# Ledger of designs, part 42: designed miniproteins, single chains, continued (4)

Each design is a single chain, and the fold is of that chain. pLDDT is the mean over its residues in the fold that is shown.

## One batch from the design tools (miniprotein)

Design m13431
Fold by ESMFold2-Fast:
Structure m13431 (fold): chain A 92 residues (1-92)
Amino acid sequence: SELKQEVKQLIEELKQKLEKEKVEIPESSDLVNDLVNKLKEINAPEENIALLEEAAKIFAAVEENRDKLSPETHKKFVELRDKVLLLINSLP
């Protein structure tokens, strides 16, 4: 899916920007665990679960460090959020 590729690319770009801005991405959070459990309940494909789990970790990092992020990083985060929402809405 082109959408999955776009989400993967935005995740990689945001990981690089967050590292440059010295923001740590958590390995797990309540948000990540809740999302993964909900996706498993609807029998979402494993690849979609893994991708959305990585996106949720970035969401947690951004939420905790919102005041420290550059405008460019915020813009990329909004792009990822919108693409992730489209991906979730494409699930059965």
Scores: mean pLDDT 78

Design m13432
Fold by ESMFold2-Fast:
Structure m13432 (fold): chain A 116 residues (1-116)
Amino acid sequence: GESVVSGGGEVAEGGTVVLTATSAVPDATGGGFMLERPDGLGVVLGTVIDGKSTVAPRYKGRVTVTVDGAKGTATLTLSNLEKEDTGRYYGGVGKGASGATAGALGGGGAVELTVV
């Protein structure tokens, strides 16, 4: 199913933001998030596939991705916000690798984030 992402907006540098991708997929086991920066460059932030979490090296310690299969949600927590975190965030949730891929390839729902 399609994912919807919530939790964008304006946030202070050094703060924390929580983004949630939601879908009607039962027993979701995968989720992923990417950032498209204002210059058009895409960055995969992190994925979860069947309980295995992977975070982009430059975001280690700042990014956590979790999946709640019963709720059909994937959640990105991004901490210690930097100005370069400004952009459009895509999230996806679903079954295994396909759930992670929906967010990581920008095919899911999206929200804008501005770090001020």
Scores: mean pLDDT 80

Design m13433
Fold by ESMFold2-Fast:
Structure m13433 (fold): chain A 63 residues (1-63)
Amino acid sequence: GAGERGVEAVRKALEAGDYEGAAGVALSTGLQAGKPELGLRGAEAALAGDGEGAVELVREAAE
């Protein structure tokens, strides 16, 4: 579903070193899932270089 696409997009952005892109996808996924707080926390993790935390938070938002 849309949540799985969001998690995959965050992973691909992080693997490419695109932390700003990963943060944008995290925010968008959180908003679409009705969990904007988790999306924001995922974006903050991505910008801080915490790729594992970013993926986990976006996955939680997508559930």
Scores: mean pLDDT 81

Design m13434
Fold by ESMFold2-Fast:
Structure m13434 (fold): chain A 61 residues (1-61)
Amino acid sequence: SELDEQAALSQRVAELHRAGDEAAYEALLAASDAASQELLRRMRRVVENGDRERAAQAAAA
């Protein structure tokens, strides 16, 4: 389903971000259409914001 596909993409984006694999992320964007690129960029922003917030909370604790 579309939701399952979005969940899989979200997990893939999170994995690439945590691995620091910018080349694989850029390759994924290059292989995607414009709508999918916007979705991937939004997913990455969510992951980045979540990781930043979690790190800030851990540092404050």
Scores: mean pLDDT 78

Design m13435
Fold by ESMFold2-Fast:
Formats: structure tokens, C-alpha cells, sequence
Structure m13435 (fold): chain A 58 residues (1-58)
């Protein structure tokens, strides 16, 4: 998903404002799914799991 790739790129660049702007365009449920995957990535460092989670949520 193009949106999943863009969120991943912005997050890796530490553009948290850009990530928040994209999440604001999603439903609350979808935004919460993305935030959960971000939290898991911060805990594990698993980039592939993060990318797949973003694709699944979006």
C-alpha cells in the first residue's frame, strides 16, 4: 500500500508530525491499529513486521 510505505518512510525520518497528519485522515480504529504497530516496532525493531502490519491495517 502506498500509504503504508509513506507512513514507514516518515517514521524512519522521524517526521512524527507527518505521521500524525496521515493518521488524522484515517478512522479512529485504523489510527489505533497503526499506533499499536508503531509501539511494537519501537519494542522489537522488526522493520518487516512493521511494514506488514501497516499493509494489513491500510
Amino acid sequence: SELAEKIFELFKKKDYEGVAELLSKLSVDKANEIVAYIAQYLETGDEEAFKEGLKKAL
Scores: mean pLDDT 82

Design m13436
Fold by ESMFold2-Fast:
Structure m13436 (fold): chain A 83 residues (1-83)
Amino acid sequence: SPLERQAAVLALLRAFVDAGGTLSQEKLLEIAAQFPEVPQEFLQEALVVMQQALKENDSMEEAIREVGKVFELPEENIQLVLA
């Protein structure tokens, strides 16, 4: 469902930020296991979007905001990632 995909992207984004923009395959698989209804391929594609946003923006905050727009993440959840 779209809500499950948003929740999975938020979990992946938090892990990506906590890792300083470098996420291991093991961590991606741990997140995929928490969201069995979300295709692993979708999470792999989301990680590519996150990596690209970090390369194209001057700060992690700007990259997080761009990812939030791409995946239509709620602003309240974006603020929690930024905190």
Scores: mean pLDDT 84

Design m13437
Fold by ESMFold2-Fast:
Structure m13437 (fold): chain A 78 residues (1-78)
Amino acid sequence: SRREELVEEFRRLLEKLGRTLEGAIEAMRELLENNNLSDLEIRDLLLVALEEVKEFKGEVDLEKILESLKKAEELEKE
């Protein structure tokens, strides 16, 4: 499915950019810039980041990141 394809692409980007918080954010940004991502698709990618990037689990609130991404999208609406 589209969601599975996005998750696989995200994992490929993490291999290329590194399984770090910075690498995960950059990979997420690339997917957001090139795709019209739904809230569920963003959630899938954040869950993969949480699983693959240990520094993300302890220092970063997953829900806060999701809210920040959603807020950035809302700032551009009418």
Scores: mean pLDDT 68

Design m13438
Fold by ESMFold2-Fast:
Structure m13438 (fold): chain A 63 residues (1-63)
Amino acid sequence: MKVLVLGVGLTREEVLEIAKELQEKYPEWEVQPVVVESLEEALELAEKLKKLTGWEPIIVDGR
């Protein structure tokens, strides 16, 4: 199962650390980090992925 971690207001390094912790905690998941520019972009991407795959990505708001 693919799980995207969408980081808003976070650096690529910060999102990678969060993704690594999730991957270690849930080895059955294929965790992929993504940096997004805005919460609106994250929500739009999450909705599209939920319709396509039936799972919800994790949104991390770093504000």
Scores: mean pLDDT 77

Design m13439
Fold by ESMFold2-Fast:
Structure m13439 (fold): chain A 81 residues (1-81)
Amino acid sequence: SHMEELERELEELLELLTDEELKKRIQEVYDAWKAGEMPLPVALMELTELGAEAVKAEGYNPEVAEKVGRVLSALLEVLKA
């Protein structure tokens, strides 16, 4: 399912990150959206900004950039369903 793919990609992204505050912020946005406390378009915008911060924090690491792209793509597929 699109949700299972999203959760897997998110887990893998968080494992690549070294910034604990950034990991926490990403997890909080995801949890707020899943709890119905944050609209999906707002969660997508927040995760896009946090993803850009993650890429920068990890020195523009291509693996982190690719994983951020996969998480955002998986989230968009959930939005389209």
Scores: mean pLDDT 86

Design m13440
Fold by ESMFold2-Fast:
Structure m13440 (fold): chain A 61 residues (1-61)
Amino acid sequence: MEYYLVQPGDTLQSIADALGVSVATVRRFMKEHGISSIDELVGAYLAYRRTPSGVELLGLA
């Protein structure tokens, strides 16, 4: 399976750009899942990217 590899120095902007979404989309995902830090976002976003439903929900398919 393909996935995005997040680096420790990544910002919300760089993550959004790499995934082809807006920073607002990333922030919305964080709010929906009660995520307040980039470390928590990395795990949650990667878990979402592993499922077709998750990719469709984020508008990445």
Scores: mean pLDDT 57

Design m13441
Fold by ESMFold2-Fast:
Structure m13441 (fold): chain A 60 residues (1-60)
Amino acid sequence: MIEELEKKIETYRKNQSFLEKLIADPSASPRTQQAQKIALQNSLEQIKVLEERKRKLEAE
């Protein structure tokens, strides 16, 4: 269970790095940048949720 959460967090962290690079590209259309910003925000929120779940499981 904890191992699965760690794997998911790692995957989201890799996606975060990729999305940050795409958002930094000013040649991307405003529509594309908006979608990438939403994806980045969702990824960051998911990482936070997964880290909280892992912490709770470790405390149980």
Scores: mean pLDDT 78

Design m13442
Fold by ESMFold2-Fast:
Structure m13442 (fold): chain A 62 residues (1-62)
Amino acid sequence: MAGESALLTAGLPKPSAEAAKLVTELGKQGISDPEAVRAAAEKGGLEATPGQAAAVAQLLGM
């Protein structure tokens, strides 16, 4: 799944291009850890709740 689509589905309505890119890269590496997703979102300028990070990680694992 593309990182932007995962972020939007998890309730982050305006993901930055950088956050989307970093989350997409995690998915390519097979990383579906919520903490890694949270760190990637934060590096891209997004503040994700633990619940949103877990939702994105679940979507990347699909």
Scores: mean pLDDT 74

Design m13443
Fold by ESMFold2-Fast:
Structure m13443 (fold): chain A 87 residues (1-87)
Amino acid sequence: SEKVSCAGYYLILSILYEQLNQLDKAKEAREKGNELLSKQPKGEQEFLTVRSKEFPELFKNLSENRKKELIQTLEAEIKKNSDQCKV
């Protein structure tokens, strides 16, 4: 669902911000992602929880510039889906 995608975007943002040492932004994104995820059916929560365990390692080896590009892409997707991504 769109809301599960929004939760995923925020959780990925939190990891990328943490890896760039932007801890306040990481915390905000994590809180928004968890809030959206908590409102989804259990099966959708389980699906994203399994996927989110892979995210830190998946992104760890990206260059700083590529992490920043991905942040911009995710923020643009959240803005595009603002009605679904509201917390």
Scores: mean pLDDT 79

Design m13444
Fold by ESMFold2-Fast:
Structure m13444 (fold): chain A 94 residues (1-94)
Amino acid sequence: AEELKKLLEELEELLREFFERNPETPESMRQGYLEVLDQARRYLEQGDFLGAVAWARLLLRSLRDEAESRGDEELARRFDELLQKLAELEAQIL
């Protein structure tokens, strides 16, 4: 689960960068993204690795799609790279 914890930290950094690049993002939308990230963390803290993966995937997909819709191909690619890494971690659940 250390790798998943690190992935969630990388996700938080990218989410902050997304907000910096999109300062017009409504507060309700920002709060929604942060709440999904907090859910992923809570599931991880409870030892529910699959639950943490599911919440992280939901957030990453939403952020990737939003970045693509805004024309930020670089940021969309970075979210997609984390999605791929998340899928690899899910496959390693033992």
Scores: mean pLDDT 85

Design m13445
Fold by ESMFold2-Fast:
Structure m13445 (fold): chain A 85 residues (1-85)
Amino acid sequence: MEPASEELKEGALGLIRAGVEAGRLDKGVAAALLAVGGNVSANLGDKESAEADAEAVLRLGRELGAPEAGERARRAVLAQAEKGA
């Protein structure tokens, strides 16, 4: 698998796990869906939406007590947005 896909996967799974641990699976799943949606936007050339989703993922990761997972997912989305240039 491409390195960016592994980082996105690990970040998204980390956010889901953090949601379970915090008793906020709703927020963990929402953060993971935003990470995937941001990556899709990046692949479609919508860099503005991708950057907005990446920032939301980082914020939710911090709120869930998993800033490392949020930052990992954010970096994967932004790396994909940069490749689309």
Scores: mean pLDDT 81

Design m13446
Fold by ESMFold2-Fast:
Structure m13446 (fold): chain A 99 residues (1-99)
Amino acid sequence: SDDVQRRVRRRVRQILDDAGFSPRVSRSTAAGIGDGVRGAMQGNDQGASDTIRNTIQILRSQSRDVAQRVGDVVVDTVQRNTSPQSYQMIRDSIQQALS
């Protein structure tokens, strides 16, 4: 739902803002994560996995700890809002991005 995607974007942006990232990076990262979560909820599992993985990989190159925290928020959100199969695919993509 739009509400779930909006909440995850807001939380991701807050994590990055609190970590001292620029507003531009915080907004673009939150948008990428929000788009990925929306895609997963709409059944676009591959597109969602690719978007989330790429967003987390870029973030990891700047801060592994912040990328882990964002990954945890995404995992929690998709676990509550998607099928077990979609959840596992997204979780595996995040684990690959963090490795």
Scores: mean pLDDT 87

Design m13447
Fold by ESMFold2-Fast:
Structure m13447 (fold): chain A 86 residues (1-86)
Amino acid sequence: LKTEVTIEETPEKTIITVKQELVDSMEKAEELARKTEEYAPEAEKALVEEYPNAKPFTEIKVELEELSPEKGKLTVTVVAEFEVEK
C-alpha cells in the first residue's frame, strides 16, 4: 500500500489530496473497489493526523485500472478543502 499526500494552496483555501494505491489480482481489485467505503476512513485518519484542523472530506474518488488480465490497480483519492490558521 502506497500513500501520497499533496498540498495545493489557492488564494482563499488550502486543498489537501490523499492518494492510496494498491496493486493486486483483478478480482481482488474489483472487490476492493466495491469496498471503497472502508478505504475512505483510512485516508481520512492519515489526513487528520497530519492536519488536525481539516474539515470533513469534500470528495472521494475511486479508480480501477487493468494492468493485465491478472492484475488490477486500485487508486483511492480523497480531497479536502479547508482553511488552516497559522
Scores: mean pLDDT 68

Design m13448
Fold by ESMFold2-Fast:
Structure m13448 (fold): chain A 78 residues (1-78)
Amino acid sequence: FLEDVTHPLLKMLLKRIEEDAKRILEQVRAEHPDASDEEILALTRERVEKLLVEKYGFSEEDAKAIADEIVPRLLAEA
């Protein structure tokens, strides 16, 4: 479903999701100050996947694809 990620409407939706994912990343880092980047990545990805299913109504497959695209990028930014 996310094959055409360049679609304008999908880009706007991803921006909103990215904002929520950034908040989750910050929370995970604050709660686990001794965790490695590998652990932060895994924990953040899991929580973002859950958020995408519960809040945005994505399928588990779509949520996983979105989290896999966004979380590594946000970790590199932070």
Scores: mean pLDDT 75

Design m13449
Fold by ESMFold2-Fast:
Structure m13449 (fold): chain A 71 residues (1-71)
Amino acid sequence: SPVEEALERTIAWAEEVLARAPPEYQPRLRAIIAGLRAVLARYRERGYLTDEELAELQALAAEFAELVEEM
């Protein structure tokens, strides 16, 4: 699934960012990665995302972008 592949790639990239991140950013990055993994697990179970889960993804993406700009 293109959605599953995109989520897996995003998680892999976020994990690479976490590996090189200063300690002060690691808790927020871990929380973002956990959120992305939870959305991926729900997508794998059902084959679709709800409007609430799409909003959750948008919020996670915005938080990740903001955090990367702070680093």
Scores: mean pLDDT 85

Design m13450
Fold by ESMFold2-Fast:
Structure m13450 (fold): chain A 80 residues (1-80)
Amino acid sequence: MEKEKQELIDRANRLLGEATRLMREAVELDIPEAVQKAAESIGAAVRALKNADDIEKSRQYVDEAERNLREARELIEKAK
């Protein structure tokens, strides 16, 4: 239980940091869709942290954050 909870907290914190950096890059490159996906990733990561005591719910939010982060990254790479 505690080990899984800590893993989800660590993953959510990492995703929050990466999504925040990616959102700044998307804003600088003027890619509105990537900004939206990065913002959705940030929101999901925050929800994962808020729900850390609910392992299943937190894991779903981490997965949502990772999916939105991947989509934001793909949009940025296509624009380069």
Scores: mean pLDDT 86

Design m13451
Fold by ESMFold2-Fast:
Structure m13451 (fold): chain A 95 residues (1-95)
Amino acid sequence: MPTPQQIALNQAQDNINTAQSYFNQDSQNDDNVNQAIDYLSGAVNMMTSLDPNDPKVQDVGQQMISLLQTISQTNPKYTQITQNLISQINDHMSS
């Protein structure tokens, strides 16, 4: 039986999967990239309410960081926004 934390982790994972889908549809299109960033921002907010010592929270955080880094690499104009989200993830995972 999934715990409330596992349910929240599944919701964060769904946001990551949706963000990846938007980015994969057209990584050069600003609307798709902005949608991906919005969904990742939602996932960050969900994750920062969860136990940072849970290995599944750590895994979700690493997935978000990887996708945010890929977005920045593909579209350097998003570096500031992606770096702010990566900072929030790292701050939570180090607490």
Scores: mean pLDDT 85

Design m13452
Fold by ESMFold2-Fast:
Structure m13452 (fold): chain A 82 residues (1-82)
Amino acid sequence: MDSEIYELALEAYKNLTEEQKKEFEELMQKVKEALENGDLEKAKEYYIKAVEVIASSIKDKEKREKLEKSLTELLTEHFKKS
């Protein structure tokens, strides 16, 4: 994993409001439940929504787009090569 993308994700998470952090945690809980139920389509849907919540804290459009793209690509790689 690219260390720059990881640092950007951590910085974005730190800048979330308490309400946004709660929304992110709820979405990640839904991802976990969907994975436990074998519903990969729903897990992917909730994960994308969680990424959008994190990215919404980034005011720089280029950094936001890079983070969204990188995290979405990581999801695809993670499920393709198990």
Scores: mean pLDDT 76

Design m13453
Fold by ESMFold2-Fast:
Structure m13453 (fold): chain A 69 residues (1-69)
Amino acid sequence: SMAERVRELMERLAPYLDEIKKLSPEERQKVLDLIGEALEAATRGDFDRARELVDQAIKLIKEEIEKRK
């Protein structure tokens, strides 16, 4: 179901939610925009696109954390 697929995407993102809070406002907005696009794709039944966008958001979080080292 759509609800189960949305839950799966949110569970993938959950470990990184605390990391989002550590980003700058500009970095955070980019991540939130990707998450918003992923949810929009999921509501259209495009779960492959939704997963791709969630993975892009996670990658961006990891890259921004790495830049601070």
Scores: mean pLDDT 80

Design m13454
Fold by ESMFold2-Fast:
Structure m13454 (fold): chain A 56 residues (1-56)
Amino acid sequence: GSADGRTIGLALAHELLKHGVGSEADGRAVVERLSRAPDGAAARALAEEIAKQYGL
């Protein structure tokens, strides 16, 4: 995992909450998944894909 991935994951989880999509569990899963990314670039690419899947 990476600190950058965790930071990006938290930002995406807050964005999901802001738009009223997903649950608290979905937000935690996003943070966990992005925290496993090897670096910030990989985490950002994954975050964009997840955001697109949620219609953001």
Scores: mean pLDDT 81

Design m13455
Fold by ESMFold2-Fast:
Structure m13455 (fold): chain A 106 residues (1-106)
Amino acid sequence: SAAAAEQQAEEERQAEAAARVAEARARFAALAPEEQERVRREAREKAKELLREMLEARYALIEDEEAYEEALKKIEPIAEEAAEAGMTPEIVEVVREAFERQLAKL
């Protein structure tokens, strides 16, 4: 069936993606501690910039300091994990998805 062929292709894509993530994590783990912290810091700062832009464009939450800080605490670790996995180009999408998930709980 067409559905079985699509599932098999998706499983192959997921396996390839998992292999790339594993390779990226191994590469990150081989970095000096100072470089690891730099990568994490850059990811956190990018997440903050993207979150602020999203809040200003779509929501009045930036005027609610508590709501902003709560969203930031949940998004920063996700951005750091994405950067460690070599997904830096995807941080925009990762942050957007994380933010939308947090808003769905409000």
Scores: mean pLDDT 69

Design m13456
Fold by ESMFold2-Fast:
Structure m13456 (fold): chain A 72 residues (1-72)
Amino acid sequence: SERYERLLREVNRATEEALSRITDPALRQEVEELRELAVRGLRELHERGDWEGAEYVVRGLREQLDTLVRED
């Protein structure tokens, strides 16, 4: 699915951008854990055809990543 692939690219891009700005090892680990949860959630939501849920997961991830970047 092109939409699923786009959302996965957005998750990976947002995670890479956050990791490029964070030097603290503990915060970097939190970013990686958030990426894993988002990828898992997107896969499950894609299987159910829940695109509103998928967009919500990506938006929530971006907000959490922005917070972690500000903490570093």
Scores: mean pLDDT 87

Design m13457
Fold by ESMFold2-Fast:
Structure m13457 (fold): chain A 85 residues (1-85)
Amino acid sequence: MPAIEEAVKNSGLSEKVKNVLLRLVESVLSGKPQEINPEDLETVTQQDLNTFVSLLPEELQKPVRDKFIEYSIDLAFERMKKWLG
């Protein structure tokens, strides 16, 4: 983990984006759901995700991208469900 944290620190990503994306890495590595603030997740741009993923070992790149999509879909579904009643 320290090597990933140092690479992320030097990436120029905001602290909020780093915290969200590091929690996604923890979710992938632990196999356990991590609590991510929906508003913080919404601040992550496609460029931020691409930058962060490029810093990960190749074997983690797809799982982390897939996990981001999973959390984003869950968020969108919960928001849609709340809006529809």
Scores: mean pLDDT 75

Design m13458
Fold by ESMFold2-Fast:
Structure m13458 (fold): chain A 90 residues (1-90)
Amino acid sequence: SVAEEAAKRSLERAKNAKTVGDAGSGASGAGSSGKTLEEGLENLEKAKNLPGKNASAGGQGALDGFKNPVAREVGRILREIGDEIEKELA
């Protein structure tokens, strides 16, 4: 139950952080940043779904994304997810 709740919370956090970035945190640049973040997340999901490291192109693209500002947003979301899991378990 706690694990289910933590997982649900983590997904809500990730979606909420992405939506905030897309919609309002910086109107003049949020659209570009949000779009890139979404592309980064999709690339990560595709790379993760591919068996083994034969998809170096997809994995490389996702990794290269982590060197951009998009990586900071992804890192922030992942950290929030980790914090929520630890908070729920604590």
Scores: mean pLDDT 51

Design m13459
Fold by ESMFold2-Fast:
Structure m13459 (fold): chain A 138 residues (1-138)
Amino acid sequence: SLIDKKIAEINKQIDAFGEALERGDVETALKHLEKLGDTLFDIILSLYLEAKITGNVKEAAEQLKKVLNTVFDKLIELAKRLGREDYLKKLQEVKKRANEEFDKLIADPNATAEDLFYVAVRAFGELLDIAKEMALDV
């Protein structure tokens, strides 16, 4: 699927981000983080538009939750590998809250595509802000 191809791109960008951080190459890390952000926004917009056209907010929310957890899990692994306990805890807390918000959308028969877009942009924005802080603290 299109989402599976985008998940492969996400994995590549997070791996490159982590490799740059391990070298102390902050500039290169931030470039990969920017590309990750672009890919995540493309996924959010694509699934928002699909939900808007089909009315199937639940399926779009389930797909975005899957993408979100893939990114969180890779960044959590990176934070563990780098010994960054503060960022590890922050990522785990934001992951938990984001999953709770997506689960509410999935369970809500009145959830709109706009509700999905708002939750997704907020969750991915918080995730990217934490990753940027990790890069700047290297």
Scores: mean pLDDT 88

Design m13460
Fold by ESMFold2-Fast:
Structure m13460 (fold): chain A 100 residues (1-100)
Amino acid sequence: SIAEKILELAKETLEKVKELAKEWDPEVQAEVNALIDKTEAELEANKKNPIKMLEIVREFMKDVIELAKKAKDEETLKKLEEVKEELEEKLQELHEELQN
């Protein structure tokens, strides 16, 4: 069930980004929602491959952060970096749980 735990963590991360996007400009919201839809489809296609799901969710966070940088929204960029840090901390906790 490690693949299931990673999938749930990835979905939680997408939901956090979607919630943050509600406060952004409509054009940025549309681009973020398109990235979320693409990422959800890729996660579903790879739901039995934990390594690939990690690559997918990390790529998603990178793409969203780059979008925020291009929009020059420093407040949103900071919040996205916090979401990325929370994701990496939870991934580290899952890795440690598997070794015990």
Scores: mean pLDDT 81

Design m13461
Fold by ESMFold2-Fast:
Formats: structure tokens, sequence, C-alpha cells
Structure m13461 (fold): chain A 74 residues (1-74)
């Protein structure tokens, strides 16, 4: 699935940034997905970014949540 491939790219991108930049990176990637017409995936990344801020998630925790989301899409 191309959607799963896009989410794997998001996960790899987040792994490369510092923890404090992870939420901003998620939001930038959500905007990119929306510009591609992937509104549902964009909405899920925005929700994930909101949860990460609310719960002060580390980069590693955000990556784990992205892995869980990708597995739900399979």
Amino acid sequence: SSAIQMMERVRKGIEKVSGEMSVDALLQMSRTLRSMGLDALSDRLEALAEQARANNWSNAQIVEQLRALIEQMR
C-alpha cells in the first residue's frame, strides 16, 4: 500500500530529528500528506502530534506510536 509506504517515510523522518523537533516534523509531514490528497493520514498525524504535546512524548515514544499506526493500516 502506498499509504503504508508514506507512513514508513514519516517514521524514518521522525527518527532523524531531536525530540523537541518531532512534533513540528509531524505537523510539516501532515501538511505534505494533505497537499497530496491524503487527508485521512494527515488528520491522523495531526492527532498524533496533539497527543505527543499533551503527554510530553519523547522521540522514541512518537516513533513507537507511528509503528503502531502503520501496523493498524496493514
Scores: mean pLDDT 80

Design m13462
Fold by ESMFold2-Fast:
Structure m13462 (fold): chain A 60 residues (1-60)
Amino acid sequence: GVSIQQDKIILDYLMAEFQLDQGAAEILCQLAGFPPTLRASELNGDQRTRLEALCEMARE
């Protein structure tokens, strides 16, 4: 079924988006400068831009 990704916490979002383990996602959160308990819908514009840059770097 269709689900809204905005419901995911950032840790779960990163694991889905980057296909990372929980530990790797936690490290990425620290690198990006936001807490793993933050929800994807709660990211501000700067945090979203940083996350997108990290997605590109991780995918290389």
Scores: mean pLDDT 69

Design m13463
Fold by ESMFold2-Fast:
Structure m13463 (fold): chain A 77 residues (1-77)
Amino acid sequence: MEEKKAEGKALLQKGVNYLNNGDYEKAKELFEKSRELNSDIPSAVAVALRYQSKAYKGLGKEKEAEELEKKAKELTP
């Protein structure tokens, strides 16, 4: 569990770097992977979902971005 948590955090940080560079597709993939590894940690999943939402907005996918934000809010009110 601890190793998966650390790996998920590393993937999240890598995704944020791609997001900041405008590589929204790669950022999206990394955030999805981070979320999978930390599925048992609601706060970590919510953070990944919020960054994934930002990546979707960068891709022009507003509806998908809104769905991700809603899911994140359900996990961390």
Scores: mean pLDDT 81

Design m13464
Fold by ESMFold2-Fast:
Structure m13464 (fold): chain A 94 residues (1-94)
Amino acid sequence: MPTPLEIAEEFRERLLELLEDLPEEVRARVQAHLDAMLAAIRAGDWEAAERHLAAIYATVLRAHDAGLLSEERRRAAVELLEEAGRRMNEVIAA
């Protein structure tokens, strides 16, 4: 069974691929939040992990609003982030 950390690492790789065409500063910010989220998961700090996930979500939506991200990529990124959130909540509820 994949661990929450393994699930988060898979979502990280897939999300960064979808955001590849974003400006480097925006991508670096998302990567910093992903790194912090993974660190929070390792520490069992689910509240911090959820806050970093929400920050990534907000960054994706702002990038789309700014015309930096296509509707197709926004939708795919949102679906990935929602799946990560569902998996995180599943672990918290267990």
Scores: mean pLDDT 80

Design m13465
Fold by ESMFold2-Fast:
Structure m13465 (fold): chain A 75 residues (1-75)
Amino acid sequence: DPVLEALERAGILATIEGLDEVRDLVNKALQAYLAGKRDEAIRYLEEALNKAVEQGASPRLIEAIRRALETLRSL
């Protein structure tokens, strides 16, 4: 599942970078996705992306969040 893989990658990267708010938002997006709540998952990922940019997340974490958003929106 490319959405699940992208979400898991973003969560791991946020954890490694110590960005707790970004990690929590990505985890909420993952839970929403697993519950079939696509629109809710998209909202959490949009919040995660905004927070990641605000907090100076790495380009790889920002790209992982963007990839998850792009994949979810393509469904």
Scores: mean pLDDT 86

